# Designed miniproteins, single chains: the designs that were tried, part 107

Each design is a single chain, and the fold is of that chain. pLDDT is the mean over its residues in the fold that is shown.

## One batch from the design tools (miniprotein)

Design m3964
Fold by ESMFold2-Fast:
Structure m3964 (fold): chain A 87 residues (1-87)
Amino acid sequence: DVEKQLAGIDNLLKDAKKLKLPEEIIELLEEARKNLETNPELAKELLFEAVARAQTILAERLDTPEARAALERLRAILAERERRAAE
């Protein structure tokens, strides 16, 4: 469901912008969003890279509830994609 995946990425973009994550991570998420319909494999790679970089940065900010919530959202989206790929 591309619509649900787009909504998930949009929520991640909102979290990344609200938490002021580096522009590089925001760009990776925006590029993943753009490629979701035309190149799903590239979109997945870009999303995984954004998640990995965001996890590193958010691990330093885990003292804030907002950073923890954003990290959980990133992990949930990644896990859902992996779960569907295994089916």
Scores: mean pLDDT 73

Design m3965
Fold by ESMFold2-Fast:
Structure m3965 (fold): chain A 82 residues (1-82)
Amino acid sequence: SAELKKLIEKTKEEIKKAKSPEEVKEILEKFGKEAKEKLSPEERMAAAGELLQWSQTLPEEFREVVIEKAKEMLEEALEEAL
């Protein structure tokens, strides 16, 4: 969806500009909140999958934070879809 694409693009751009893992965590908390408001459970699973894949291109210090948040989003979305 257009909403999914826009939200992921925005989040990736903000993470690339982040100066610390703490900023990345804050960006991802905001992303998670917006995703719950704007996206279906299926779209949130897709978003989490894309973030997990993209995390491999990030510095180690940021990768772990992205993986942790993406796993949380997958678990929450899967519970809602069931």
Scores: mean pLDDT 84

Design m3966
Fold by ESMFold2-Fast:
Structure m3966 (fold): chain A 95 residues (1-95)
Amino acid sequence: MESAEKYYEKGKELFKEGKYEEAAEYYEKAIQLDPLYYEAYFNLGKALEKLGKLEEAKLYYRLAVNILEELAKTEEDKKLLEEARKRLKEIEEKL
């Protein structure tokens, strides 16, 4: 039985291997099981950016920012929010 976290971890493994298309698929599966999984939205954005899908990457970074602005509680969450905002700005400057 697969969990959102298990799909997210598999996506991270595939991303480290440079398998960005497959990583994106697993991050999407994680999001389907947990629609508030902001870490999965952020990492999906990174995978899509590696694939040159900048408009899609922008959308997922924006979703990660929106969720994190509402739910960020820890120092790690705040750092992820800052990274997501930076990535979103960098993509907006490329488009």
Scores: mean pLDDT 87

Design m3967
Fold by ESMFold2-Fast:
Structure m3967 (fold): chain A 93 residues (1-93)
Amino acid sequence: MEKVKKYEEEIKRNPNNADAYTKLAEEYLKLGEFSKALEYIRKALEVDPNNADAYIVLAELFKKLGQEETAKALYRKALEVDPNNERAKKLLE
């Protein structure tokens, strides 16, 4: 996707940008590239273990694999690390 290049450039400028890794993982998830999505989610959480959006993208990956209970646990983890995360709240209820 066109956004993949944008987030790759953000990572090149700042390798500690957890949000850029998370966005890149989300784009690979949309493409069905689950292995790449997992790699970038891991990098995001290595940079910032409290990145709520990384847990949400990981949950969406497990949901696509039919692992609903694992996905729900990861959405709850996202809300635990960021209680004001509107995306996680919406996905749980």
Scores: mean pLDDT 83

Design m3968
Fold by ESMFold2-Fast:
Structure m3968 (fold): chain A 73 residues (1-73)
Amino acid sequence: SHMEEIRKLAREIREKVLQRARAMPRPFTDEEIRRLVLEAVKELLDKVPFTPEAMDIIAREVRELAEELRRLR
């Protein structure tokens, strides 16, 4: 389904950002985490429709990315 394609895209973008983060020196600053999250958001907004359902998927994946980045600290 289209929503499954959006979820797959969001996961791929999250993994791409996490791989870049794993190569960065730790601990991460709050600003570095914010920048990585904003990069993911920008790419998602370029590629998904502005529907409530797509925005819910983006919000969930962005929250998971931020939590994973904080765990990498």
Scores: mean pLDDT 80

Design m3969
Fold by ESMFold2-Fast:
Structure m3969 (fold): chain A 64 residues (1-64)
Amino acid sequence: MRKLAIVVVGEKGLKKAQEMAPRFEAAGFEVEIIEVKDAEEAIKKTKELLEKHPEVDVAAILPP
């Protein structure tokens, strides 16, 4: 199974990820939502996930 990690900033990002997760799960992904405090931490987590787990797809929801 393909795993998708959704990295989000704060509660607004978490809400958006929760709205999107069912669509990705319907597409055959196992979804994990990771909440971080700011955009800098989101970028670091995304790079770390891609480096350690290249088999995992990563999406980031950043504030506008």
Scores: mean pLDDT 78

Design m3970
Fold by ESMFold2-Fast:
Structure m3970 (fold): chain A 65 residues (1-65)
Amino acid sequence: SEAKKAAEKAKKALEEGKYDEAAAYAMHAANLGDIETAKEILKKVLEKNPENELAKEGLKLIEEI
């Protein structure tokens, strides 16, 4: 599924230290309906890069849903 592909790209970007890309792919996965995986990835981004604005905004948006 497209959500699974987005989540896999987010995980790869996270492993490569590409935190903005990881957050963007995680939000794409959330928009495709994989909200739980997206939350998990965004939390991991913030664990490694606490000041990441995309991950902060992404978690806020998902928590408001």
Scores: mean pLDDT 83

Design m3972
Fold by ESMFold2-Fast:
Structure m3972 (fold): chain A 120 residues (1-120)
Amino acid sequence: GPVVTESGGGTVPEGGSVTLTAQHSGIDISKTGISWLREPPGGGGRSIASISSDGKKTGYAKEVEGRFTPSVDNAASTSYLNMNNLKKEDTAVYTNLAMGLDLNGRPVGVAGAGVQVTVV
């Protein structure tokens, strides 16, 4: 079945930058919308950045707008979240959610396991 494999988390200084990477398999990335979910240590996870498969439509939570940039490399079946000017409140588990079609044209949603980002 479809799988998302995430990487690029870790400990980052306040004001620093990090890029999260998601590798997608078993899904047609050209028909897939990507959302990045943020769940802080206190709970209350929500979508903070989203992008269409062609990169033409983006969505942002207001607190990350101008700092976080989602992108997709359709040919590589990879999506990214570039996170700049990190704040202590950005400390959270980040999860990639892919919603699209599998390789047989069937609707599918798949989430990664989540990556921890800790801002110090």
Scores: mean pLDDT 87

Design m3973
Fold by ESMFold2-Fast:
Structure m3973 (fold): chain A 60 residues (1-60)
Amino acid sequence: DIEKKLKAELVKLAEEKTGKKLPESLVDASGDELADYLRSLGLTEDEIQELLAKAVEKLN
């Protein structure tokens, strides 16, 4: 449940950063699959880590 909430927040932050709507199915994907999708959108590893940190902070 916490993992799913973290992925949902990460997807939302990625949508805000890219200006693109992402598939809702990404919330049910593995962390590796989600990261690979974000890389396919042109996000760098640093940008992905920044979004993850923001998602974690928002859920604390």
Scores: mean pLDDT 80

Design m3974
Fold by ESMFold2-Fast:
Structure m3974 (fold): chain A 56 residues (1-56)
Amino acid sequence: MLYRATEDYEALLPTELTLKKGDIVELLREVGDNFWLARDAAGRVGYVPKSFLERV
């Protein structure tokens, strides 16, 4: 399932993805209420805050 970044997000940990507003990510797994495991268009996998994503 595809989601769009609603704003820029800078990774705080090596396990997180850095996103620019408008970037499309694929949801791989919901891992909690606040963070999801996602893959970006470059094939990088990491955690992103759910609040920064909207469904495409």
Scores: mean pLDDT 83

Design m3975
Fold by ESMFold2-Fast:
Structure m3975 (fold): chain A 69 residues (1-69)
Amino acid sequence: SEALAKQLLELVKQGQEDQALQILQSLNAEQRTAVVQQAYLLAGKEFKPLAAAETPKGALADIQAIVLE
């Protein structure tokens, strides 16, 4: 959901990457990809994943790239 994408962006922005990873691990591959797509949309960026967004670590890496750029 959009709310989940906002939550994950805020957690990563605050350096709470372990909490963000735990949330991503609770999602399935389709949900992780959807959340990463929404995070890109919220950041005003075109969806171009740097990693395998369907995996928890890949989704986290993409969200980190959005926040740190």
Scores: mean pLDDT 78

Design m3976
Fold by ESMFold2-Fast:
Structure m3976 (fold): chain A 50 residues (1-50)
Amino acid sequence: SIGTDMGLPEETAREAERMAREGRSPEEIAEELGIPLSHARAITADVRRE
């Protein structure tokens, strides 16, 4: 997944992807998981194909 390609742990990447599919904002995902906002935005864009 794009999250693991960016160096995130597999579980963190999977959680970020799940939250993105549920419609959570990149800002919310970044804050909840303690990851950089840039990573949350990339995962959200990849999952939603925007």
Scores: mean pLDDT 77

Design m3977
Fold by ESMFold2-Fast:
Structure m3977 (fold): chain A 112 residues (1-112)
Amino acid sequence: MKKEEEKRRLLEEVGRLIERIGAIAAESPSARIGIDGEALVQAIENIVAGKPAVRLSFVLSGTLTREQVEGIAEELKRILEIVKPSGLDITLDLDDPEIQEYAEKLVEEILK
């Protein structure tokens, strides 16, 4: 595959996963998601160019259901499988303590 075609394919796939995360969060008006899009683009460019992995950050806050957290975690895991970052900083600030604890457990499983 030509490098330009590989880069486009990876950007499109990761873009679709980010859109899915955004759609899940949009079901809750108080939900806020932060993804470093510039770092994510740089990570894909570095994969194609054979350059070192990039560190990523992800923030999730507000009121979310267990089902929304599970869906977001699944799409984030798919992004990580494509991008393979050097590290991932995840910040969780969820309004429901039970959902917060569940999300923290899912994060531990993703990072294994």
Scores: mean pLDDT 83

Design m3978
Fold by ESMFold2-Fast:
Structure m3978 (fold): chain A 63 residues (1-63)
Amino acid sequence: MSPLEKAEQLIDEIEEKVSKGEKITPEEAVRLFKYIDEASKTDPEKARELLKKAIKLMKESNK
């Protein structure tokens, strides 16, 4: 599985957790950013979109 696919799957999982009122863990956040960073080496445009989603989800989780 590519880093981009891993980042997309983890975003989907976090989005579902946030929709249920659950907070993301620091470990999940670190893993997500790591996958996005790796994805940026092969697909910087999609990685940027995923980064924007990740930041939005983190803000929603902390409210």
Scores: mean pLDDT 80

Design m3979
Fold by ESMFold2-Fast:
Structure m3979 (fold): chain A 62 residues (1-62)
Amino acid sequence: SSALEAAERRGREAMERFKEAEKRFEKGDYNIPSELARALAAKYEHEGKLEKAKELRKIAEE
């Protein structure tokens, strides 16, 4: 259905934005949208990267 195809496309676009935000953070560029910073912090918390997660949560609060 067109609705399913649109949802899949939005999912791919969201994943690309998320990967771009992660690349920016790893390069020391903290100009990351708060929503993506929160999502990336949750990922890093799950991976045990607590220092990086804390920094991302600080970005998300600004």
Scores: mean pLDDT 81

Design m3980
Fold by ESMFold2-Fast:
Structure m3980 (fold): chain A 60 residues (1-60)
Amino acid sequence: EEDEFDRQVAALISEVRDLLKAGVPEEEVERFLTERAEQLGLSDEEKQAVLDFAKSVAES
């Protein structure tokens, strides 16, 4: 059973993926991700992992 934090991270990955698929510029996506990552207490490494994973899924 996922806790609320894990659910929020999964939702963030999905939202970033959807923004990339919708053609939102990466600069705007990174701004959104940075703000959300700070709210969730994510490290720079975790933030980068979310972006990389979402980009990989969006390109598929």
Scores: mean pLDDT 77

Design m3981
Fold by ESMFold2-Fast:
Order: structure tokens, then sequence, then C-alpha cells
Structure m3981 (fold): chain A 82 residues (1-82)
């Protein structure tokens, strides 16, 4: 349910903030966005955007920066459609 998705997303946000590996941070962002999209919840989408922005802030590799920007744009698209 939505409450379970929001709780999982809060955990993913804590995990991405503590993550030191750029690739793992991006994987957390992808998991967060997939979960938010499946939930259809505005709160879940907002949390997933925060996870994606944290992954982007940690990215130094050009390929990972590009992929993280894609995830942030995906989150913004979901917020606009909600």
Amino acid sequence: GVDAAVARLRTLLEQVRAETDEQRALELAREALDLAEQSGSVEAIRLAREVAMEALRKSTDPQLISEAIGEVLRAIGLELDA
C-alpha cells in the first residue's frame, strides 16, 4: 500500500544519504522511482525525487551524472502528471 511505499522510500533516502558508492546511489534512486511510480502517490514521488537528487549530488562520473539527471527528470515528470 501507499503507507508501506512511503516507509520504504524514507529508508531508501536514509540509505542514499549514507552511500559512498556512486553506482549504488544511482541503483537506490532507480529503486525509489520504480516504487514511487508503482504507488502513484505524490508523497512517494516527492521522496523518490529527493533520492534521485542525492544520487546526482554524489555523482562525479560523467555517465553516472547523465543517468542520475535522467532519474531526476523522470521524478519531475511523475510529479507534473500527478
Scores: mean pLDDT 86

Design m3982
Fold by ESMFold2-Fast:
Structure m3982 (fold): chain A 61 residues (1-61)
Amino acid sequence: AEELAALRERLLAAGVSEEAADRAVEAKMMHDLGASQREIAATLGVSVRTVSRLLRLVEEA
């Protein structure tokens, strides 16, 4: 999606790593679909705290 590509570009421009940018984009997509932070954490194989931080990166971009 156009918005997800633009978000990834903004995160990379802000100095976020490619791995973290990709995870942040995936977390945002799942969150927009109504997934809980717990469900996102299970899907990405990370902690709920990491999901919260990824979603904050998206909000700050």
Scores: mean pLDDT 80

Design m3983
Fold by ESMFold2-Fast:
Structure m3983 (fold): chain A 56 residues (1-56)
Amino acid sequence: SSSEKEKLAEELERNGTRAYLERDVEALRRVVDEGIKAGLLSEEQARHALAAAEAL
């Protein structure tokens, strides 16, 4: 449902923000993988997110 998808998107955003602030590339990679699995991220979006994290 759209409600569950929004809830998951918010959780992934919070977890991703935390990982980014903590410079935890492994945690960010896990969040990205979950986003792809849930259909919330494309491979292109995932690649950009991981590149940004690795630049920290």
Scores: mean pLDDT 76

Design m3984
Fold by ESMFold2-Fast:
Structure m3984 (fold): chain A 69 residues (1-69)
Amino acid sequence: GAHQRILELIGEILRLIGEIFDLERELERAKEEGDEERAKRLEEEIEELEKKREELLKELEELGKEEGK
C-alpha cells in the first residue's frame, strides 16, 4: 500500500540528506582552503542531490494526499 511506499521514500530522502550533509562539509573545507574549483564542483553536486530530494519530497507529499485518509 501507499504507506509502505511512503516509508521507503522517507528512507531514500534521509539517505540523500546524509549525502548532502557530507558534501556540504567538504564544500566548507574547500572554501576554507581556497580551492575554488573544488568548491564549484561540490556546489554543483549538492544542487543535483537537492533536486533529487525535492522530487522525492513531492512524491511523498502527493502520496500522502492521494492515498491518505
Scores: mean pLDDT 82

Design m3985
Fold by ESMFold2-Fast:
Structure m3985 (fold): chain A 98 residues (1-98)
Amino acid sequence: MTPEEWRAEAQDALATAQDLVGEAKRYIDEAEKASGEEARNLLKKAGILFTAASIQAVAARWFAEKAGDPELVAQANAILKEVHELGKRIDELEKKLA
């Protein structure tokens, strides 16, 4: 693959990760307002999106490194931090619902 192809793959993975993070945040916010089975179902959906976002963010970083693009690497690292914070929120809510 060319550096331009790696850069395009990094940008696509980054955009996908950003969308998945936004969707996961929405489900977490809804779960915080819900209770019982509804809250558990919303957290399950958030968890699936969190896992997908983690995969895409890692992929974006890998492609950005292959492209030799430090700016894209920095953007991927920022999304990875956001994903990490989402994981903490999910864990805290799961403990409250147990």
Scores: mean pLDDT 88

Design m3986
Fold by ESMFold2-Fast:
Structure m3986 (fold): chain A 70 residues (1-70)
Amino acid sequence: LEAVLERLRRELPHFSEEQLELAEKVLRAAVEGDNELCRKAMAELKKDPRLTDEDLDLITRLACRARIEA
């Protein structure tokens, strides 16, 4: 998880602290198997018009990787 969080911050340096907190929440929820929390955090990120489909795809891929490695 820690390595994936470091990668998130490195790959998304343009993210605000609020956006990073939501992305970290998605990754943590994915590792814990909390599908409801993961869904809610992703839905909140998707509401931010400043985030691109590429940003959201990266977060989804990192969450999937973190879950598999957990």
Scores: mean pLDDT 77

Design m3987
Fold by ESMFold2-Fast:
Structure m3987 (fold): chain A 56 residues (1-56)
Amino acid sequence: GMKEELKKKAIEGAKKLVEDGFSKEVAIEMALRSVEEHLSEEEKEELRKEIEKALE
């Protein structure tokens, strides 16, 4: 669904930012900011964990 697509884009965006030389912390923050208007606080926290796991 739309939320799943937004989560995938955020994860891929974070990966690209790390590849471009940004820190994991900055990449996670920027990726979450790109989708924050479309997600609840609970969904943002879940996405943060998914991005952190994807960057390990």
Scores: mean pLDDT 81

Design m3988
Fold by ESMFold2-Fast:
Structure m3988 (fold): chain A 73 residues (1-73)
Amino acid sequence: MEELVEKIKKLLIEAGVPEEEAEKLAKELAHAALVRGESVERVAELLKRSLIGLGVPEEEAEKVAEEVKELLE
């Protein structure tokens, strides 16, 4: 779980998300996927929506969500 959180956090920071918000969001997404068993599609939708809410452009948010889907397999 910790490695997945770090990988997601890195992608979020590279997309322009502040480090503190990136860490919180990465932990929520890892928990949703690995602890709650949410589908990869649901995790990607949640991420895209959260990124847009944080001010990330829609196209960038979509690309980051697809990269996280690949990390989740």
Scores: mean pLDDT 78

Design m3989
Fold by ESMFold2-Fast:
Structure m3989 (fold): chain A 57 residues (1-57)
Amino acid sequence: SSLREQAERLLRQLEEAVRKGDRETAEQLREMLREVARQDPSLREELERRVREIEEE
């Protein structure tokens, strides 16, 4: 899949991990999202914003 598709899957998994209070999985998913942003810098600002929105729950 494209990096965009990977990011969308990781964001959905992060939402679930945060909702369940699974801190270890959430941290791993945040690191994976940072790696996606490193590989596609055009996604960085969007992914940083969307992660913050999820973490504010």
Scores: mean pLDDT 84

Design m3990
Fold by ESMFold2-Fast:
Order: C-alpha cells, then structure tokens, then sequence
Structure m3990 (fold): chain A 60 residues (1-60)
C-alpha cells in the first residue's frame, strides 16, 4: 500500500527531525512521483500529514 509506505517514510524522517518533498520521497522509495503526490494529498486531507510552507511534508 503506497499510503502506508509514505506514512512509514514520513515517520522515519520525523524521528530524525527531517522533512521531504514528494519528489524526494519518490526517489527514495522507487515509487512514481505522481503516486506519492496522490498519497500525500490524501494523507493531508485525512489530517495524517502536513504540507509545510517550504513544500516539504511531515506527519501531522
């Protein structure tokens, strides 16, 4: 499940105090940027992720 993979990646980054763009997450995971962006948009809508002012994403 792409959404779960994206959530796990965001959790790992959060544990390190880091954030990532959709492109960076796609490059790291081998998932297409469009699929990662779709998953991120859904997670933001569900209140599970936040899009930061700089265009990166973190857990909510």
Amino acid sequence: DIEKKVLLALQSLSDLGLSATARELAEASGISQSAVSKALNKLVREGKAVRNKDGTYTLA
Scores: mean pLDDT 81

Design m3991
Fold by ESMFold2-Fast:
Structure m3991 (fold): chain A 72 residues (1-72)
Amino acid sequence: SEYKRLALNLVKALAAGDLEKAREYAKEIARLMGAEELEEEFLKLAEEEKALIDTLPKEEIDKLLAEAEKEI
């Protein structure tokens, strides 16, 4: 659940254009997994997820994020 929370926050930060917060969450995820060198890999995955999300209406994105947060 902690991993999912951080991953959602990373995607939200990227969507908002807040690269400093995105870096912070990526580092936290990497530390949680014991591999700080994977920070860039997590950022790339989040960017790919954002690209997919950008094909959806904003209302559907907000609904998906709200449901995911309830599972954390």
Scores: mean pLDDT 70

Design m3992
Fold by ESMFold2-Fast:
Structure m3992 (fold): chain A 57 residues (1-57)
Amino acid sequence: SEVRELILEGASHGVHAIGHIVKALTDPENREKDLELAEEHLEKMHELDKKAEELLK
């Protein structure tokens, strides 16, 4: 199912975003970079979620 594949890929990006947020909380030296990477993963997750929603209509 294309919808399942999009959801799984989106979930993977969400997990990576959480990982970068946790790193940002524990490593002040790399905080800005980790927050930027988290934002990029959240943006990709959002894009994939929108594609899945369109397929469910």
Scores: mean pLDDT 86

Design m3993
Fold by ESMFold2-Fast:
Structure m3993 (fold): chain A 68 residues (1-68)
Amino acid sequence: GAEEALAHLSKAAKLETNPEAAELIDKAGAAAGAGDRRTALRYLEEALSLETNPEAIAHLKKAREALE
């Protein structure tokens, strides 16, 4: 659920070095916290397209699964 997604987004944000991806992760977290799963998933998909760190990608994918 949303709490599980937020935990994974937080872990991904700590591993993120790309400022654009970090902003998208923050936006995904805000949307997930508000219950807007569709908006959260859109921002997650955009963050995944920019992220190259395998550990951060794994956490973003787990956040996506928790929102789906």
Scores: mean pLDDT 81

Design m3995
Fold by ESMFold2-Fast:
Structure m3995 (fold): chain A 65 residues (1-65)
Amino acid sequence: PKKILVVADSDAARGLEVGRRLAEELGADQAVHAQVDNGAQARQNAQLIQQASGAEVVLVNLAPE
């Protein structure tokens, strides 16, 4: 199955760099950065991607809870 890594962060620069490194380590098929204000928004973004793609979504939340 297709695996999508979603890195959610309130700091876009930090989230992009962490996402790049984690995608390399996890062998994800696709990596997506979501700029969010908090963990609830991060989870909502991951759920929407899961529903739209049908892929396995791995969420890494770096935003405040």
Scores: mean pLDDT 76

Design m3996
Fold by ESMFold2-Fast:
Structure m3996 (fold): chain A 60 residues (1-60)
Amino acid sequence: MQLEEDRKKVREIFRKAAEKAAAARAAGETGAGGSFFKDIKVSQDELAEIAQEVAAEFRA
């Protein structure tokens, strides 16, 4: 149960981070983002898997 909630939170964070990064790049601003990923106690393997799934969804 907790793992699924953490995965959903990480997926939302990736989505929002991608949107903020795209907006910042379009505006020509250097945004400080991604440091909050270290606050999430999710394994690096799960983070990589979620990142791949999110990337696939954006390109689907």
Scores: mean pLDDT 57

Design m3998
Fold by ESMFold2-Fast:
Structure m3998 (fold): chain A 107 residues (1-107)
Amino acid sequence: SEDLERIKKLYEEFQKVAEELKAAIDNGAPKEEILALVERMRNLVGEIIDIALEKYPDDEEIKKLIFEAVRLMTEVFDAVENGDREAAKAAIDRLLETLKKILEKLS
């Protein structure tokens, strides 16, 4: 479906941004640059959520995965704000897996 292809592209872009964010964290990039990558990730998560809810508004499993994605996005932001590099990268990895589960559920 057209929506599935769009979500796949958004997920691929999210994977690239996640890799850039983890590298920026490991290299001690300026906080402003790290927060810009977090904002880009947040926007991509929002677009994936919007498509999933539009296509499956009553699917309880999709709603649970969306709730987890929103929670994990908050964990990424909080870890970055607190300078907790390990927590930030762990939350990014969990967020990637959660978004992948959404994509698989939509297939």
Scores: mean pLDDT 87

Design m3999
Fold by ESMFold2-Fast:
Structure m3999 (fold): chain A 83 residues (1-83)
Amino acid sequence: VKELVKEALVAAGLSEEDAEEAAELLVRAIEAKLAGDDATAAALFEKARPLLEKAAAGLTPENEAEALALDEEAAKRLREELA
């Protein structure tokens, strides 16, 4: 899941380093949420927010479709892992 999130963020225009950091924060936020630690999940998501806003600002019609496809695959894999 983390690799798909990272690829989606790179497709959206983040550097590989920024995408790696944002993907780690998002995956950790999801894990904290699943463990019932809503406060930690919110804090991790807030740390990822500036990177996600930077990605959104870099979206073009071409990379938006690729980023959305990767996000759908990540969501699907996450649902399967939680089932």
Scores: mean pLDDT 69

Design m4000
Fold by ESMFold2-Fast:
Structure m4000 (fold): chain A 93 residues (1-93)
Amino acid sequence: SELEERLRELTGRGLEVAKRYVELLEKYEKEISEEEKKELEEKLKEISELLERAGEAYRAGDEEEARRLLEELEKAVEELEKKLEELEKKLKE
C-alpha cells in the first residue's frame, strides 16, 4: 500500500512539474536560455523514464526495485521542483 501511495503521489508531482514547465515556456519563452531548456527537458525525460520503470517494477511485484526507483524518482522530482521555483523567481524578478 505504501508503494502504491508513493507511486500515485510522485506521478501527480511529475505531471505538475511538466505542467509548470509548459506554462513557463508559454509566458517566458524568450527569457529562458537554450541551456536552461535542455537541463529542464533532460530532467523531465528522466522523471518520465523513472515513472515508467517504477510502475513496471510495482506491477511485476518487485518491491525492492520499485522502492529503489521511487527513491530516484522522488529525488529527480524534488530537484526539478527546486529548479522551477528558482527559474520562476528569476523570471518574475
Scores: mean pLDDT 86

